Designed miniproteins, single chains. Designs and how they scored, part 18

Each design is a single chain, and the fold is of that chain. pLDDT is the mean over its residues in the fold that is shown.

## One batch from the design tools (miniprotein)

Design m601
Fold by ESMFold2-Fast:
Structure m601 (fold): chain A 59 residues (1-59)
Amino acid sequence: MKELDGKTIKEAKKIAESKGYKVEVLNNPSDDVKYKAIFYEEEKKVILVPEDAPPFSLP
């Protein structure tokens, strides 16, 4: 999504929230880290996953 391209996690969160999306940030990233935005349009939710974070493991 172009609106989130090149933004910090903080700015991306602000933009998504202004559109009525809930924002979740995984793995406690720094504001300046690159991220993947995963959109759940039906739930109006965006999950930001940092690219520098370790992979998720199953419990």
Scores: mean pLDDT 65

Design m602
Fold by ESMFold2-Fast:
Structure m602 (fold): chain A 99 residues (1-99)
Amino acid sequence: DAVRRLAELLREMEEAARNGDEERGREVAAEAAALLAAATSDEAERRRLMGEALALVLGHPDPERMGELGEANDVEGLTALVLEASPPEEQERIRALLA
C-alpha cells in the first residue's frame, strides 16, 4: 500500500528533522518522491496519496478527506486539518515552518 509506505517515510523525515540529520532527511524525501512517481503519473493523484499519508501520520479520523483536499490542492484546508490534529507544541512548530 503506497499510502502506508508514504506515511512511514513521512515519519522518518520528521525523525531526521528532529535529529538535525539533513542528509537522511533529503534521502527519505527522495524516496517519498520516487514512491509517488512510481505509484502514479497524475499530479492530482500524487497529492491525494500525500494527503491520505499525512492523515495516517497524524491519526486523523478522515484520511479520505485529507486526500481530497490534497487532490484539490487546498493547501489552507490541509494546513487547518494538520494543525487541528497536532498537539499544541507541534502546532507552534508547524506555524514556524509556514512563516
Scores: mean pLDDT 72

Design m603
Fold by ESMFold2-Fast:
Structure m603 (fold): chain A 58 residues (1-58)
Amino acid sequence: SAEVEALVREAVLRYRGRLSREELRERVMKDVVSRSQEAADDPERLRELVERAIEELA
C-alpha cells in the first residue's frame, strides 16, 4: 500500500549512510513492522519494498 511504501522510504532515508546495507535492511524492516500491521501481515511484500527502496535510495 501507499502507507507501507511511504514508511519504507522514510526509514531508508533516515538510516542510509549510517548503517551497512545488511544493517539498513534489518533496521528498516523492524521499524516498519513496528509501525504497520499491514507490513507485519505480509513480510514477503515488505521485503520486496525494502529491497527496491534500498536499491533506489541508498
Scores: mean pLDDT 81

Design m604
Fold by ESMFold2-Fast:
Structure m604 (fold): chain A 90 residues (1-90)
Amino acid sequence: LLAEAEEHEKKAVEAEKAGDEETALEHLIKALRALGRAAGVPQEVIDQLEEEIRKAYEAKKKGDEKAAKEHLLKAVALAAEIGRALAAKA
């Protein structure tokens, strides 16, 4: 549940610092997918969040700072929505 998401998030940050972008992306996706399932949001919302994260990292690799920021902000907004849904269950 939440512990699983936190572990994947930590591994994503560690991989990114090591320059392993693919591993970082995979762990970020797994962390947020776990949060989405815990929150009970539709699979489509989780899939959209996954796409925004991938696009943010692709833009970063290309040096497109503006595109990376825009996709990251969309991912953060979707993650915040998942967080609010999770809080509403409490």
Scores: mean pLDDT 80

Design m605
Fold by ESMFold2-Fast:
Structure m605 (fold): chain A 100 residues (1-100)
Amino acid sequence: SNLEKLEELRKEIVKLMKEAEEAYKNKDEKKFKELTEKILELGREIRKLIKDPALADQLERLLEKMEEALKNNDYETLLKVADKLEALIAIVVLEEKERS
């Protein structure tokens, strides 16, 4: 189901975000970028599963901001956007639960 896929994707993103925060603390820029690219890939998969166009648009804007920050090596913006992305994905999962 869409709910099961969203919950699995959310679990993986949360795991990758924690790993990215540790890479950032350890000043491992290469690993931080690789993990951020994977988060972007999974975020795009979540976007495809969103039925609410307003939530889909909000997620798309956060993913675009994250991609731009990654290209510019703007790690401070990446961390701020990641927090907003995690919060929005939690809302998406809750909305799908209410539809199920």
Scores: mean pLDDT 86

Design m606
Fold by ESMFold2-Fast:
Structure m606 (fold): chain A 92 residues (1-92)
Amino acid sequence: HHHHMQEAKLTPEEAERIEKLVDEAVKHMENGDLEKARKYAAEIAKLLGNPELAKAVESGDVEAFRKAITLGYDAVERYRAQQLREQREAAA
């Protein structure tokens, strides 16, 4: 479980924002609103410190879009796992 410095510094507010952006991007993609889906995915990439990925998503690169969504999911999963661990440690 390697983590980037940006991921290690996620606040609860940042984690919640990324989760909402992932949900919105997927929802708009399923509804065929690719323009909105791309904007949400690009914002995920920017928040995770990858502006080059964000530019690729905005240019319509499908692989970049998929990577941005995956990074968003991974960031939220890592944050939730860490919160559960901290809660368990606080109870011990």
Scores: mean pLDDT 78

Design m607
Fold by ESMFold2-Fast:
Structure m607 (fold): chain A 66 residues (1-66)
Amino acid sequence: IDETKAQYAAAKEKLKELVAEKGRPPSSEEIRAIGEEAGLPQDDVDYLASRSYDEVLADLDRTIAV
């Protein structure tokens, strides 16, 4: 669904903006907050918040690519 892809793309952009602004990887709490703001499903938000930043970017890219 285009809407779902847009939500994952928005989450990726917000994470990259946060890293650019703060000069550090996002915390699990920051990943969760961005995922919730982008409208991602709670299970996906919980999963992503348990991952490292590099893993989160890879997971988001996989979802966007399909």
Scores: mean pLDDT 77

Design m608
Fold by ESMFold2-Fast:
Structure m608 (fold): chain A 93 residues (1-93)
Amino acid sequence: MEELEKLLERLEESQAIADGVWQVFADNLLKKIKEKKYDEITPLEVHAALKTGKISREQAIEILEKAIKVYEEKNDKGKVAIWRSELEALRKE
């Protein structure tokens, strides 16, 4: 509990900690993309990479389309529905 209180106090003084967290998620996405592990990416990692400017909106769309294809090949209808929802949300923003 004291560790969280100290983190919140630092966040009130600086946004650097929050920016660091987004960078970690963005770097995880880029590593997974380099290794072609599209079935291991998460929506949070894609959003982090967009927020930090590590990828463009157009690159994010391509990544989401590749993830959808991987899940379609696995016949994972639930994951396909989730990633299609993320893609449509991204196209509107």
Scores: mean pLDDT 75

Design m609
Fold by ESMFold2-Fast:
Structure m609 (fold): chain A 86 residues (1-86)
Amino acid sequence: SELEKLLEEVRAREAALRAEFAALKAAGVAEADLLRWYKERMLEEYEWLLKKAEELGDEEWKEAVEKALAEGVPAMEARIAAVEAE
């Protein structure tokens, strides 16, 4: 199904992102810089997911991604600000 194919692509992209995050952390990238990098990667991922939802015509999936973006971005920004204040 188109949903199964999308989920497979999501899992592959998530695995790649986790590997890159782990590599940067192991290389000693500062926590604030790592979180800013992660936020940028997540924004790119949400943009990609929104485009995929629009291509599939899946309104429920699109609304779910838009909600996750609206809730997730402020939470990530708050965490970055907290780390930078340390």
Scores: mean pLDDT 82

Design m610
Fold by ESMFold2-Fast:
Structure m610 (fold): chain A 101 residues (1-101)
Amino acid sequence: MSPETVERLLEALRETEGRMAKAKSLAELEAEARRFLLRVREILEEGGVARSDADAVVQRLAAHFAAEAAALRAGEISLDEAVARFVAAARAVIEEFAAAS
């Protein structure tokens, strides 16, 4: 993956973190996560990443969000903690994929 594609993914994550920080409910976090996943796919496709690799990245990000959403629904974590955990996991996925490319 090109350095430019990695920078675009990290920028999209920073923008998503800012919007998620303003969320007042799980439904709002789910809406922001959905926008982020669509943006990640767009960036990867524009960067020439193979569909199967783009699908793998999006699926991993979706799985991390699903785990945090489940913990939030169970009352185990706060909205702020769910955002922080998701952002950290998403950054790790992006960095791991960049290193593997």
Scores: mean pLDDT 88

Design m611
Fold by ESMFold2-Fast:
Structure m611 (fold): chain A 91 residues (1-91)
Amino acid sequence: MEREVAILLQGAERLSEAQLRELAALAEKILTDLGVEVLDVEVDAARSTVLVTARSRDPAALGEAVARALQASGRWRVVRQDGGLLVVRPA
C-alpha cells in the first residue's frame, strides 16, 4: 500500500536560492529514478529548505535511499538523516 510521505531537505547552513533550486531538481530526479511518484516540491529560501511530497510503499527506506543518492551525486553531503529529514550541505 502506497502512502503520502514528506522528505525534508534542510540546509545545515544558509543556502542560496540557486543552490535550493539545484537541490530540489536533484531530489525530484532521484525520486523519479527510484520509481517514486513525486506529488509536490516546495522551496523555502528563508528557511533554506526543500520539502518533497511523494507517494511510496516504504517511507522509512525512502529517506535512506535519497540520502545515499545525494551523497553519490558528489554535489551534496548529508550531515544527518533521520527518517524523512535530511540535513545537507554542498560538497
Scores: mean pLDDT 84

Design m612
Fold by ESMFold2-Fast:
Structure m612 (fold): chain A 82 residues (1-82)
Amino acid sequence: MEEVRRETRRLAEELGALEWVELLLELGALSEEEALELLRLAKEDEEAAAAFMASLRERHRAVFEEFEARHGEEARRLEEAL
């Protein structure tokens, strides 16, 4: 658990997405493991990362709708950073 958290932050910082990932984790929009998987995909395969994000939005629709309502413009800017 602690190792997953540390690796997730390291990859998020490397990709310039640290604040975006922290916000989504705080809102419960994704788990630590989902964040790690997304960041690994973003580094290796941008198309796979986009598909994974689409899957997360479908699985956690209500949370992502609330996130977009509260952080809509910032969320879009941070998603483009991935």
Scores: mean pLDDT 71

Design m613
Fold by ESMFold2-Fast:
Structure m613 (fold): chain A 87 residues (1-87)
Amino acid sequence: SSELEKALQKAKQVALLGSEEIDAETDEAKKAEMMAKLKEFGKQFREAVERKDVERAKEIVDEAAKYLIEKSKNPEIIARLKEVLEE
């Protein structure tokens, strides 16, 4: 569905921004925690997509974006994540 396609595009944007945030993190423990959390979100998103659960897929993408907004100190990453949430 078009809604699932939108969720997939948002997930790609969140994954890219999450990778940028992880690459910028200098604290190895925080980096490992963020990698583990994003891997968990990715697994849940794939499971929702496989079940064609569009609403759950959207919820997971929004939760992942909000998680990154809370953890990030980079105003450019935060701004781009907020744009993803408003789409």
Scores: mean pLDDT 86

Design m614
Fold by ESMFold2-Fast:
Structure m614 (fold): chain A 78 residues (1-78)
Amino acid sequence: SVREVQSRIVALVLETSLELSEAGVSPELVAQTSRRLLDYGDELIAQVKAGKLSPDEALRLFRRKARELKEEALRLQE
């Protein structure tokens, strides 16, 4: 369901934020990364609602984006 996808996206944002915080990334960069992920998640949810993406495809795309932004944030702090 759309609500299940939304809940999973929120959980993944929180997990990414925790991982970055534990790795010593600044609170400002953690907040910026979370905002970018939430914005992307909203875009994916809109596409699921429009029937353009399946829930599973949206979550796959979101997990990939979360990994990319996490790696970017880790590099910016080094």
Scores: mean pLDDT 87

Design m615
Fold by ESMFold2-Fast:
Structure m615 (fold): chain A 99 residues (1-99)
Amino acid sequence: MSAREEELRRLRIRAEAYAMILAKRVRAGEVKEEDLELLEKKAPELEALPEEEQIETLLELIEKIMSEEERREAEELARRLEAARSDEERRAILEEAAK
């Protein structure tokens, strides 16, 4: 892959990992209502951006909402997803993280 394709792939993996950890915390009732409202308000603005900028902006918003511990969990998940050799392995990692 080109350097740009590798960067975009890594951004997508990080976005997926952060979204999974955030979704897990939302399901547990551990995310503040104010923070969920902020994400909902910003969603239409994100849809207007190019894909790379949309992912970067989404990650910035999620990072502001997440604690240091949650961000470390998301970064570790991203690392595991990047190391996955197959779609099946990637799916198993995501299922484990969702529990």
Scores: mean pLDDT 74

Design m616
Fold by ESMFold2-Fast:
Structure m616 (fold): chain A 109 residues (1-109)
Amino acid sequence: MKTLEYALEEARRLGLDEVAETFEKMIEAIKNKDVTLDLLEESKKALRELGKRSPHLLGPIIELMQKIDLAIKGMKEGILDSEEVAEVINAPSVQAAEDLIKRIEERKK
């Protein structure tokens, strides 16, 4: 899902420079497979701010926030590393992200 790319363009269109900077950092961290807990939390705050200004993107924003919540939980529980978090965020749906986390947990038994 290209939700982060659409969120970045919308933030830029609205002049939300700090929100746009957070999305740029998140996109780069996903490409580099070095996503951190702090960046996941910052990205959630940025998505909430964008959602207030862009109600037409609220559905995609909520889905992305749900994937970020799954990624945060997986990192805190020691199930997901930074590379696996990038795969969870890039999952095509929340269900696909949940299924991916279950497969990762089973592999680490």
Scores: mean pLDDT 84

Design m617
Fold by ESMFold2-Fast:
Structure m617 (fold): chain A 85 residues (1-85)
Amino acid sequence: MDEEIRRLIEKLVEKARKEGADADLEQLLKELESLKSEKEKELAKLALKAMLGEVSEEEVEREARRLGASEEEIERLVEFARLAK
């Protein structure tokens, strides 16, 4: 796995444990383990940063479009940034 992706996952796990958050983190980890392409890895990094609140909804949309994400992928990433308040 990409070292940056691993670091971001570790930060999310720590945040979830501190806040008592449930459910979706395990699903996200399964999706991330299936990634094979450079595009998918870059989108995963963006998703993880969005979930950590490190990027705004506008930044996520712009970067996802630049990476060639589908509209479905962009909506999902924007939702992660929205929920990270």
Scores: mean pLDDT 71

Design m618
Fold by ESMFold2-Fast:
Order: structure tokens, then C-alpha cells, then sequence
Structure m618 (fold): chain A 74 residues (1-74)
């Protein structure tokens, strides 16, 4: 959760004139609950300029989560 929060703060700073606190909170709430944002949710809620970074964040988050899950079964 702290790592995801830090990554979102970096994205927020990069897009400070584009992303709102409400949009950042929306992304954080989804990822904190291990729920990916759908393409439609990103399109409807996030400005186009930030889409690539939000997709990258999700890929990184869920890839790390998947590897952590795999450790429990190894």
C-alpha cells in the first residue's frame, strides 16, 4: 500500500495540472483492494495524458502481486 501510494505521488507530480486528488484516490482505492481498473474505467475517470502511466502502474502492481502469490505455492 505504501509502495503504491509512493508511485501514485510520482504520477500526481508528473501530471499535477491534469490529475486531481479525487482521481488519484480512485486509483489508490482500486489497487489497495487488488481490483484492476478496466480500460473503460480508465477512459471515463482518468485524463488521456496519464493513461500510459496508469497502465504501467497496474501491470507492475499485479505482476508483483502474482509473484508474491507464487512464493506461497513454491
Amino acid sequence: SEEIKKKLEEIKEKYKDVLTDEQIDFIFEKLENDVPLTREEIKENIPEEAHKDIYKLQVEYFTELAFERLKEYL
Scores: mean pLDDT 81

Design m619
Fold by ESMFold2-Fast:
Structure m619 (fold): chain A 79 residues (1-79)
Amino acid sequence: MKEEKIKLAERIAKRLVERGLMSEEQAKKFVERVKAGENILDSLTEVLEEAGASPEQIREAVAIVVGEILREIGDEIDK
């Protein structure tokens, strides 16, 4: 649902900032794009590409996003 998607995006943004893959301003833009109805992966790659991130940084960020999504699915099954 929309609220769950936004909460997931906020958790992803926090993880990326903690790991130095995204600034607080970039994290804010990413969450805003997801709130506007963009796909999480599309929003992530667009924000990082606009910031001049390397292909390696984008790949690392995508791996973190996939991990968070898989964890969310696991938590939902265990509920």
Scores: mean pLDDT 77

Design m620
Fold by ESMFold2-Fast:
Structure m620 (fold): chain A 91 residues (1-91)
Amino acid sequence: MKEASVLTGANITAVGAGVTAQLVGADEARAWAAEAEAKFKELSPLAQATLAGVRAALASPEEGERKAEELGKLGDNAGQKAVRNTIEIVR
């Protein structure tokens, strides 16, 4: 089941990763995403999918877009937008 609070947190998370990449570098953003993955299993499946999308976007816009499509198929655009925002900010 999706929850608005989880989707809002995912958006904040994606923006944070993108801003980190712009201000301090892509390596710091990747390190942040790797640390988030260490706590990955503590998250809901939707939040896990959103963070996986953010990590993919930090590695490659093409992989990020693929994960954004997966989030869209889950029937909610908030996580999809968060991943696409990460792609746009990191580009």
Scores: mean pLDDT 60

Design m621
Fold by ESMFold2-Fast:
Structure m621 (fold): chain A 108 residues (1-108)
Amino acid sequence: DMARVQELNRRAQELRDELLDRMREIVEKVLEKLKKSDDSEIDKIIKEVEREMERLREDVLRRARELGLPEEFVQDLLDLIESFTGILIDLVRNRDIEGLEQLIQTIS
């Protein structure tokens, strides 16, 4: 059924776009916080990032199920979240302001 395939592809793309927008907002928020924080606050920022990313993961998983998206697509989104989380935490740990700004530019 081509109409059903097109509808699922549309829903999948909308969820992916929403995920990328939310990831960008998280990086922008983290970047602004990091610019105003001293080294003693980095561990706190990392824990806040971990909590925010776990909430994002849970929300994406719930929404993907509600939309009836294929398991392979859901796994790809979860893998993206995991990879992004690792990169973001490493950049925060190193106070890499330029790397965070570059990360925002790569999130389309």
Scores: mean pLDDT 85

Design m622
Fold by ESMFold2-Fast:
Structure m622 (fold): chain A 94 residues (1-94)
Amino acid sequence: SMDEALAEALEEVDRFVERVKKAKTLEEVREHAEELNRRLLEIARRHRLSLGDVVTLMITVAQRLNEELKDAPEEVRKLVREELSRLFEELTAE
């Protein structure tokens, strides 16, 4: 199910990137990032990912977001990094 979880996560990242491109405000970007985090958390829990699987998922998601948003404004990139950090804390809290 790790391959299925990665495929689902990358589809959610692609949807998030398209929403960010259409967003007119930083608040809209934050709302989209919060939705992405909710979807990724659901994927990880539904697929019962191990801690190692979660780390792989988060690295894969971060790499794709860094590539797709490389030309985005710095405030957008910073917000996305902060939201991913928050998600990682949620996923790794024991």
Scores: mean pLDDT 86

Design m623
Fold by ESMFold2-Fast:
Structure m623 (fold): chain A 77 residues (1-77)
Amino acid sequence: DAQVQKLKAEIDQIDARAAQLPLSPEVAAQIRTTVDAARDFLASYEKTGNISDLIKAQFLRLAASGEVIVQERRAAR
C-alpha cells in the first residue's frame, strides 16, 4: 500500500519532469507509452496482488526515469 503510493508519486514526478522538457512529439509519445505501461502494471498489481506486475511497474518506472534524464541532459546541451 505505502510502496504503491510511493511508486505512483515517483511515476507522476517523471511525467511532470517530461512535461517541462522541449521534447519532439515522437520522444514525448515514447515516454508517455512507458509511463502508461508502468501505471497499467501497477493498477493490475493493486487489483490482483500479483508481485510480477509490481516488478514490471518498477522496471518501467526506471526506464522512463532514465529516458527523462537523457532528455534533460540533451536539453541542457
Scores: mean pLDDT 84

Design m624
Fold by ESMFold2-Fast:
Order: C-alpha cells, then structure tokens, then sequence
Structure m624 (fold): chain A 83 residues (1-83)
C-alpha cells in the first residue's frame, strides 16, 4: 500500500510538471500493485478495470496526459477501496 501511495503522489507531481509519459508509467505501476489486493470489492474492481483499459488505449495512441489522468483516477479509486 505505501509503495502504491508514493507512486500516485509522484505521478501527480509529474503530471503537474508536464512529464506525462513518466506520470502515466508511475500511475500504471501503482495500479498494478493495487490490483493484487484481494479485499477490493468487485464493483470497484470493474470500474477500475474500465479506467485501466482506457488508459492503456491512450498510451498506445501516444496520449500520455490522458493515460496518466486515467491511471491516477484508477489508482485513487483502488486506494480508497483498500483503506
């Protein structure tokens, strides 16, 4: 959990600095850590998966700002459910 929280804060900082590709990468890493938490409710997981798929699509299109925003939203959703 602490590693994921650290990655989300760093991703938000990078997003504010305009470092979109790096922000997307760190936010995706946070999401991958958080998805290992089996205590997350299925409804929250399904919503997070939708955001993750949209984020991956944005990365593949080179839309790194949108990818970072989507991965950060997914990570925050998962973090809130895991608390």
Amino acid sequence: MEEAKKLVKEAERLLKEGRYREAARLAREAVMILLKDESIPKEVLLKAIGLILAGIGAELDGRYREAAELFIEAAKLLLKAAE
Scores: mean pLDDT 85

Design m625
Fold by ESMFold2-Fast:
Structure m625 (fold): chain A 71 residues (1-71)
Amino acid sequence: SEIDKLLEELRKLLEEGGASEEEIEEVINAIKNKDGEKAQNVIVRLYLQGKISVEQANKAGEISNKILELL
């Protein structure tokens, strides 16, 4: 499905930055629960901790919003 493709793209993006599996699942679970605010807060936290770049954070936000629009 389109949602599964976007979730995999998001997971790969965050893994390439250096986010842990637990942190990635925190973002994905927030999205699956339709909690866009929590998803964005986790992405911002990862950026502030230096685990993802600003470009990766922006892209993760875009992918997250696309998934939320499809849910």
Scores: mean pLDDT 88

Design m626
Fold by ESMFold2-Fast:
Structure m626 (fold): chain A 74 residues (1-74)
Amino acid sequence: PVNLLLEIEKLVKENGSISREELVDLLTSTGMSREAAEAVVDRLVEEGILEEVPEKPGHYRLTEKGRELVKKQL
């Protein structure tokens, strides 16, 4: 299994943020459906792991909480 938070952090470091479509595509690449991927993105935002970038609608970044979770996986 791929560490999804680590992949998200990598893409955010490369591009400054990750779009909702890129998040969904990343999640579907792990074998889940698009519907399940959308639900996972929404849950990560609700849990305060991801936040929308105010300057770039539809784009997300890791919160401090999200970055701490990535560190625990390493």
Scores: mean pLDDT 78

Design m627
Fold by ESMFold2-Fast:
Structure m627 (fold): chain A 58 residues (1-58)
Amino acid sequence: SKLEEIIRLAKAGKYDEAVELAKQMIKEGGNLADVVNALSLGGVPGRYILEVLEFSKQ
């Protein structure tokens, strides 16, 4: 799933790629809580999670 790919990218330190995939999932009507949980599980720093949250308000 795309959520598993977000986790994998984040664990590899590819935070920008994980964030871009997260934004794409939100554009496709993905669940924000699931996306944020995947970023958090992948170890993404809070500043990147805040970027995704801010994007979701647009």
Scores: mean pLDDT 86

Design m628
Fold by ESMFold2-Fast:
Structure m628 (fold): chain A 112 residues (1-112)
Amino acid sequence: SKSTLESIVDIAYKDTFDPKIAPSVYVPGAKKVSTADQLKALLAGISFYLYVVGQLDEDTFTRTQVKLAKPLSKATITAILEDFKKAGIEKEVLLTALRPYLSDDLYNQLVN
């Protein structure tokens, strides 16, 4: 059986290419994508998944879309992860999913 983490990653990956969410986060098809844009796409997909399953309210979802339209700072990522934690996902699970898209410095800052 798929773990909750594997299910979230699978759903997030599919939904990150939906143009209805946040156009500035989406990169269509085979276009070369930066690690930062991949991180934005994954965070957008996770927020969309949580919104669709009723764990993230519309106001929080809308604020997350606005944050993801801008460059990602540690403060912005921390705020998004706190909202996801309140929606019922453990921080450790989120950091594990995001690890391939984070620099070592940023990851170490988010863990502490």
Scores: mean pLDDT 69

Design m629
Fold by ESMFold2-Fast:
Structure m629 (fold): chain A 74 residues (1-74)
Amino acid sequence: SAMEEIMREAVAEAAARLPEDLTARLEAGMAWVATQPGGTAADMIAELRRFASRAPAEYRPVIEAIVARVEALA
């Protein structure tokens, strides 16, 4: 599914570029969206955007780049 592809891509990019604790939090947020009834690829992208806005300033551009990449999959 598009949600599974978005989650897989985002987690892989995060694991390569972010600290393990931020990667774990990103993965947990996306997994939570995946468990919601009626959850969509758009909801997954919205969760990533919320994560980017809450992230420490030094990692925000990396997370925003991940969002841009996975938006192409939605």
Scores: mean pLDDT 84

Design m630
Fold by ESMFold2-Fast:
Structure m630 (fold): chain A 88 residues (1-88)
Amino acid sequence: SAKLIEELEKAVKEGEEAFKKGDYEKAIEHYEKAKELALSLGTPGGRGAAVEATYRIAEAYEKLGEKEKAEELREEAEKEIREAQAAR
């Protein structure tokens, strides 16, 4: 859906802007919204976008000193990539 794609692109841009400004908590909020929207697409491309958002959230948590949470999120993203690759 065009509306979901537009909102996804907006959430990613807002997350990137917040991250560049050093507002890592705000970046997490925007990337979490992007992940939700990406999953709502119900497509392989949407799942890929959700994985990318998960990596961005992990980077922001690492910047906040939340190393354990960042590691958990990276493991989640890596598992999703492996599962998608196994389906080819």
Scores: mean pLDDT 86

Design m631
Fold by ESMFold2-Fast:
Structure m631 (fold): chain A 78 residues (1-78)
Amino acid sequence: SDIEGLEYLIEKVRQRDRVTREELGKLLQEAADKYGLSGEAANIVSSAILEEMDRLGTDVLTGEQAVRALEKALEEIK
């Protein structure tokens, strides 16, 4: 489920002080493997995170910044 996979991602990033693009890639794969997160949902998530990184001029988000971007992605998927 895309919703379950994205909720898993939100929970995991909330536990992190820093979220890099590499860590996001690993978490997306875990969400796909455990919850069946679709490629479409993964693309929406990746776009939301990259847009937030570009907005802030960084390749690393805090957990709270990543959660904000993922909540936006969740609203788009619903």
Scores: mean pLDDT 83

Design m632
Fold by ESMFold2-Fast:
Structure m632 (fold): chain A 87 residues (1-87)
Amino acid sequence: MSEEERRERLEFIVEQSVEVVKLYINGKISEEELKAAAERAKALMISLGVSEADAEKFKQAILDGAKNKDAEKTRENLRKIAEQALE
């Protein structure tokens, strides 16, 4: 897999995770659905070669962002974690 393809896949996971947080904030999904989505994001990050520790940090950032009801701050945090994983 090219570095460009990996970067595009990571950006897609970030945007999907932000959308899930927005759906939760707006009462469109349950807490169980939010947790399941965060676990799937973690598994996808690991499949792309992200360390288990960074993938867990990504999962926690999704859950914390949903709890704090701030989708834009969540996007910033998730992007930072994904960018660090490319180093």
Scores: mean pLDDT 85

Design m633
Fold by ESMFold2-Fast:
Structure m633 (fold): chain A 57 residues (1-57)
Amino acid sequence: TSTAALAAAGVAANAPHLSPEEARRLGEEAVKIAGEGASLGVVLAAAWQLARERGLV
């Protein structure tokens, strides 16, 4: 979704060592965790948490 893509872009902007594919996966998984219809801010927070938990940032 567009929210997942925007969340992926936000993570990538602050973690340039991540591949675009890794960033996109984080955004997609963050949408699943935050729930459909969650705001971009909530999805971004979830994506960043996932990145930290996986040692990607």
Scores: mean pLDDT 77

Design m634
Fold by ESMFold2-Fast:
Structure m634 (fold): chain A 82 residues (1-82)
Amino acid sequence: SNEKRLSELLAEAKAAFKEADVDKDGFLNKEEFQVLLKKLGIHLHPEFLDLLFRQVDVDRDGRVSLDEFLTWFTTTYLKSQK
């Protein structure tokens, strides 16, 4: 269960994103995205990682922006936590 305030969760998610963004361009490729998920305690098999990456990358440009990630995190991931 998630007992933290949304602002605290967003701060943690944003920090993890910045740590995974080694190029500091504001985008994550698939491998950097996997590192982000591991930092958040989310471990997926490669097939599920592919599906999730495509779901989060709404622009289908092969990169995930901070905004795309935070949108998924707040509208999908946190809503799935009961």
Scores: mean pLDDT 74

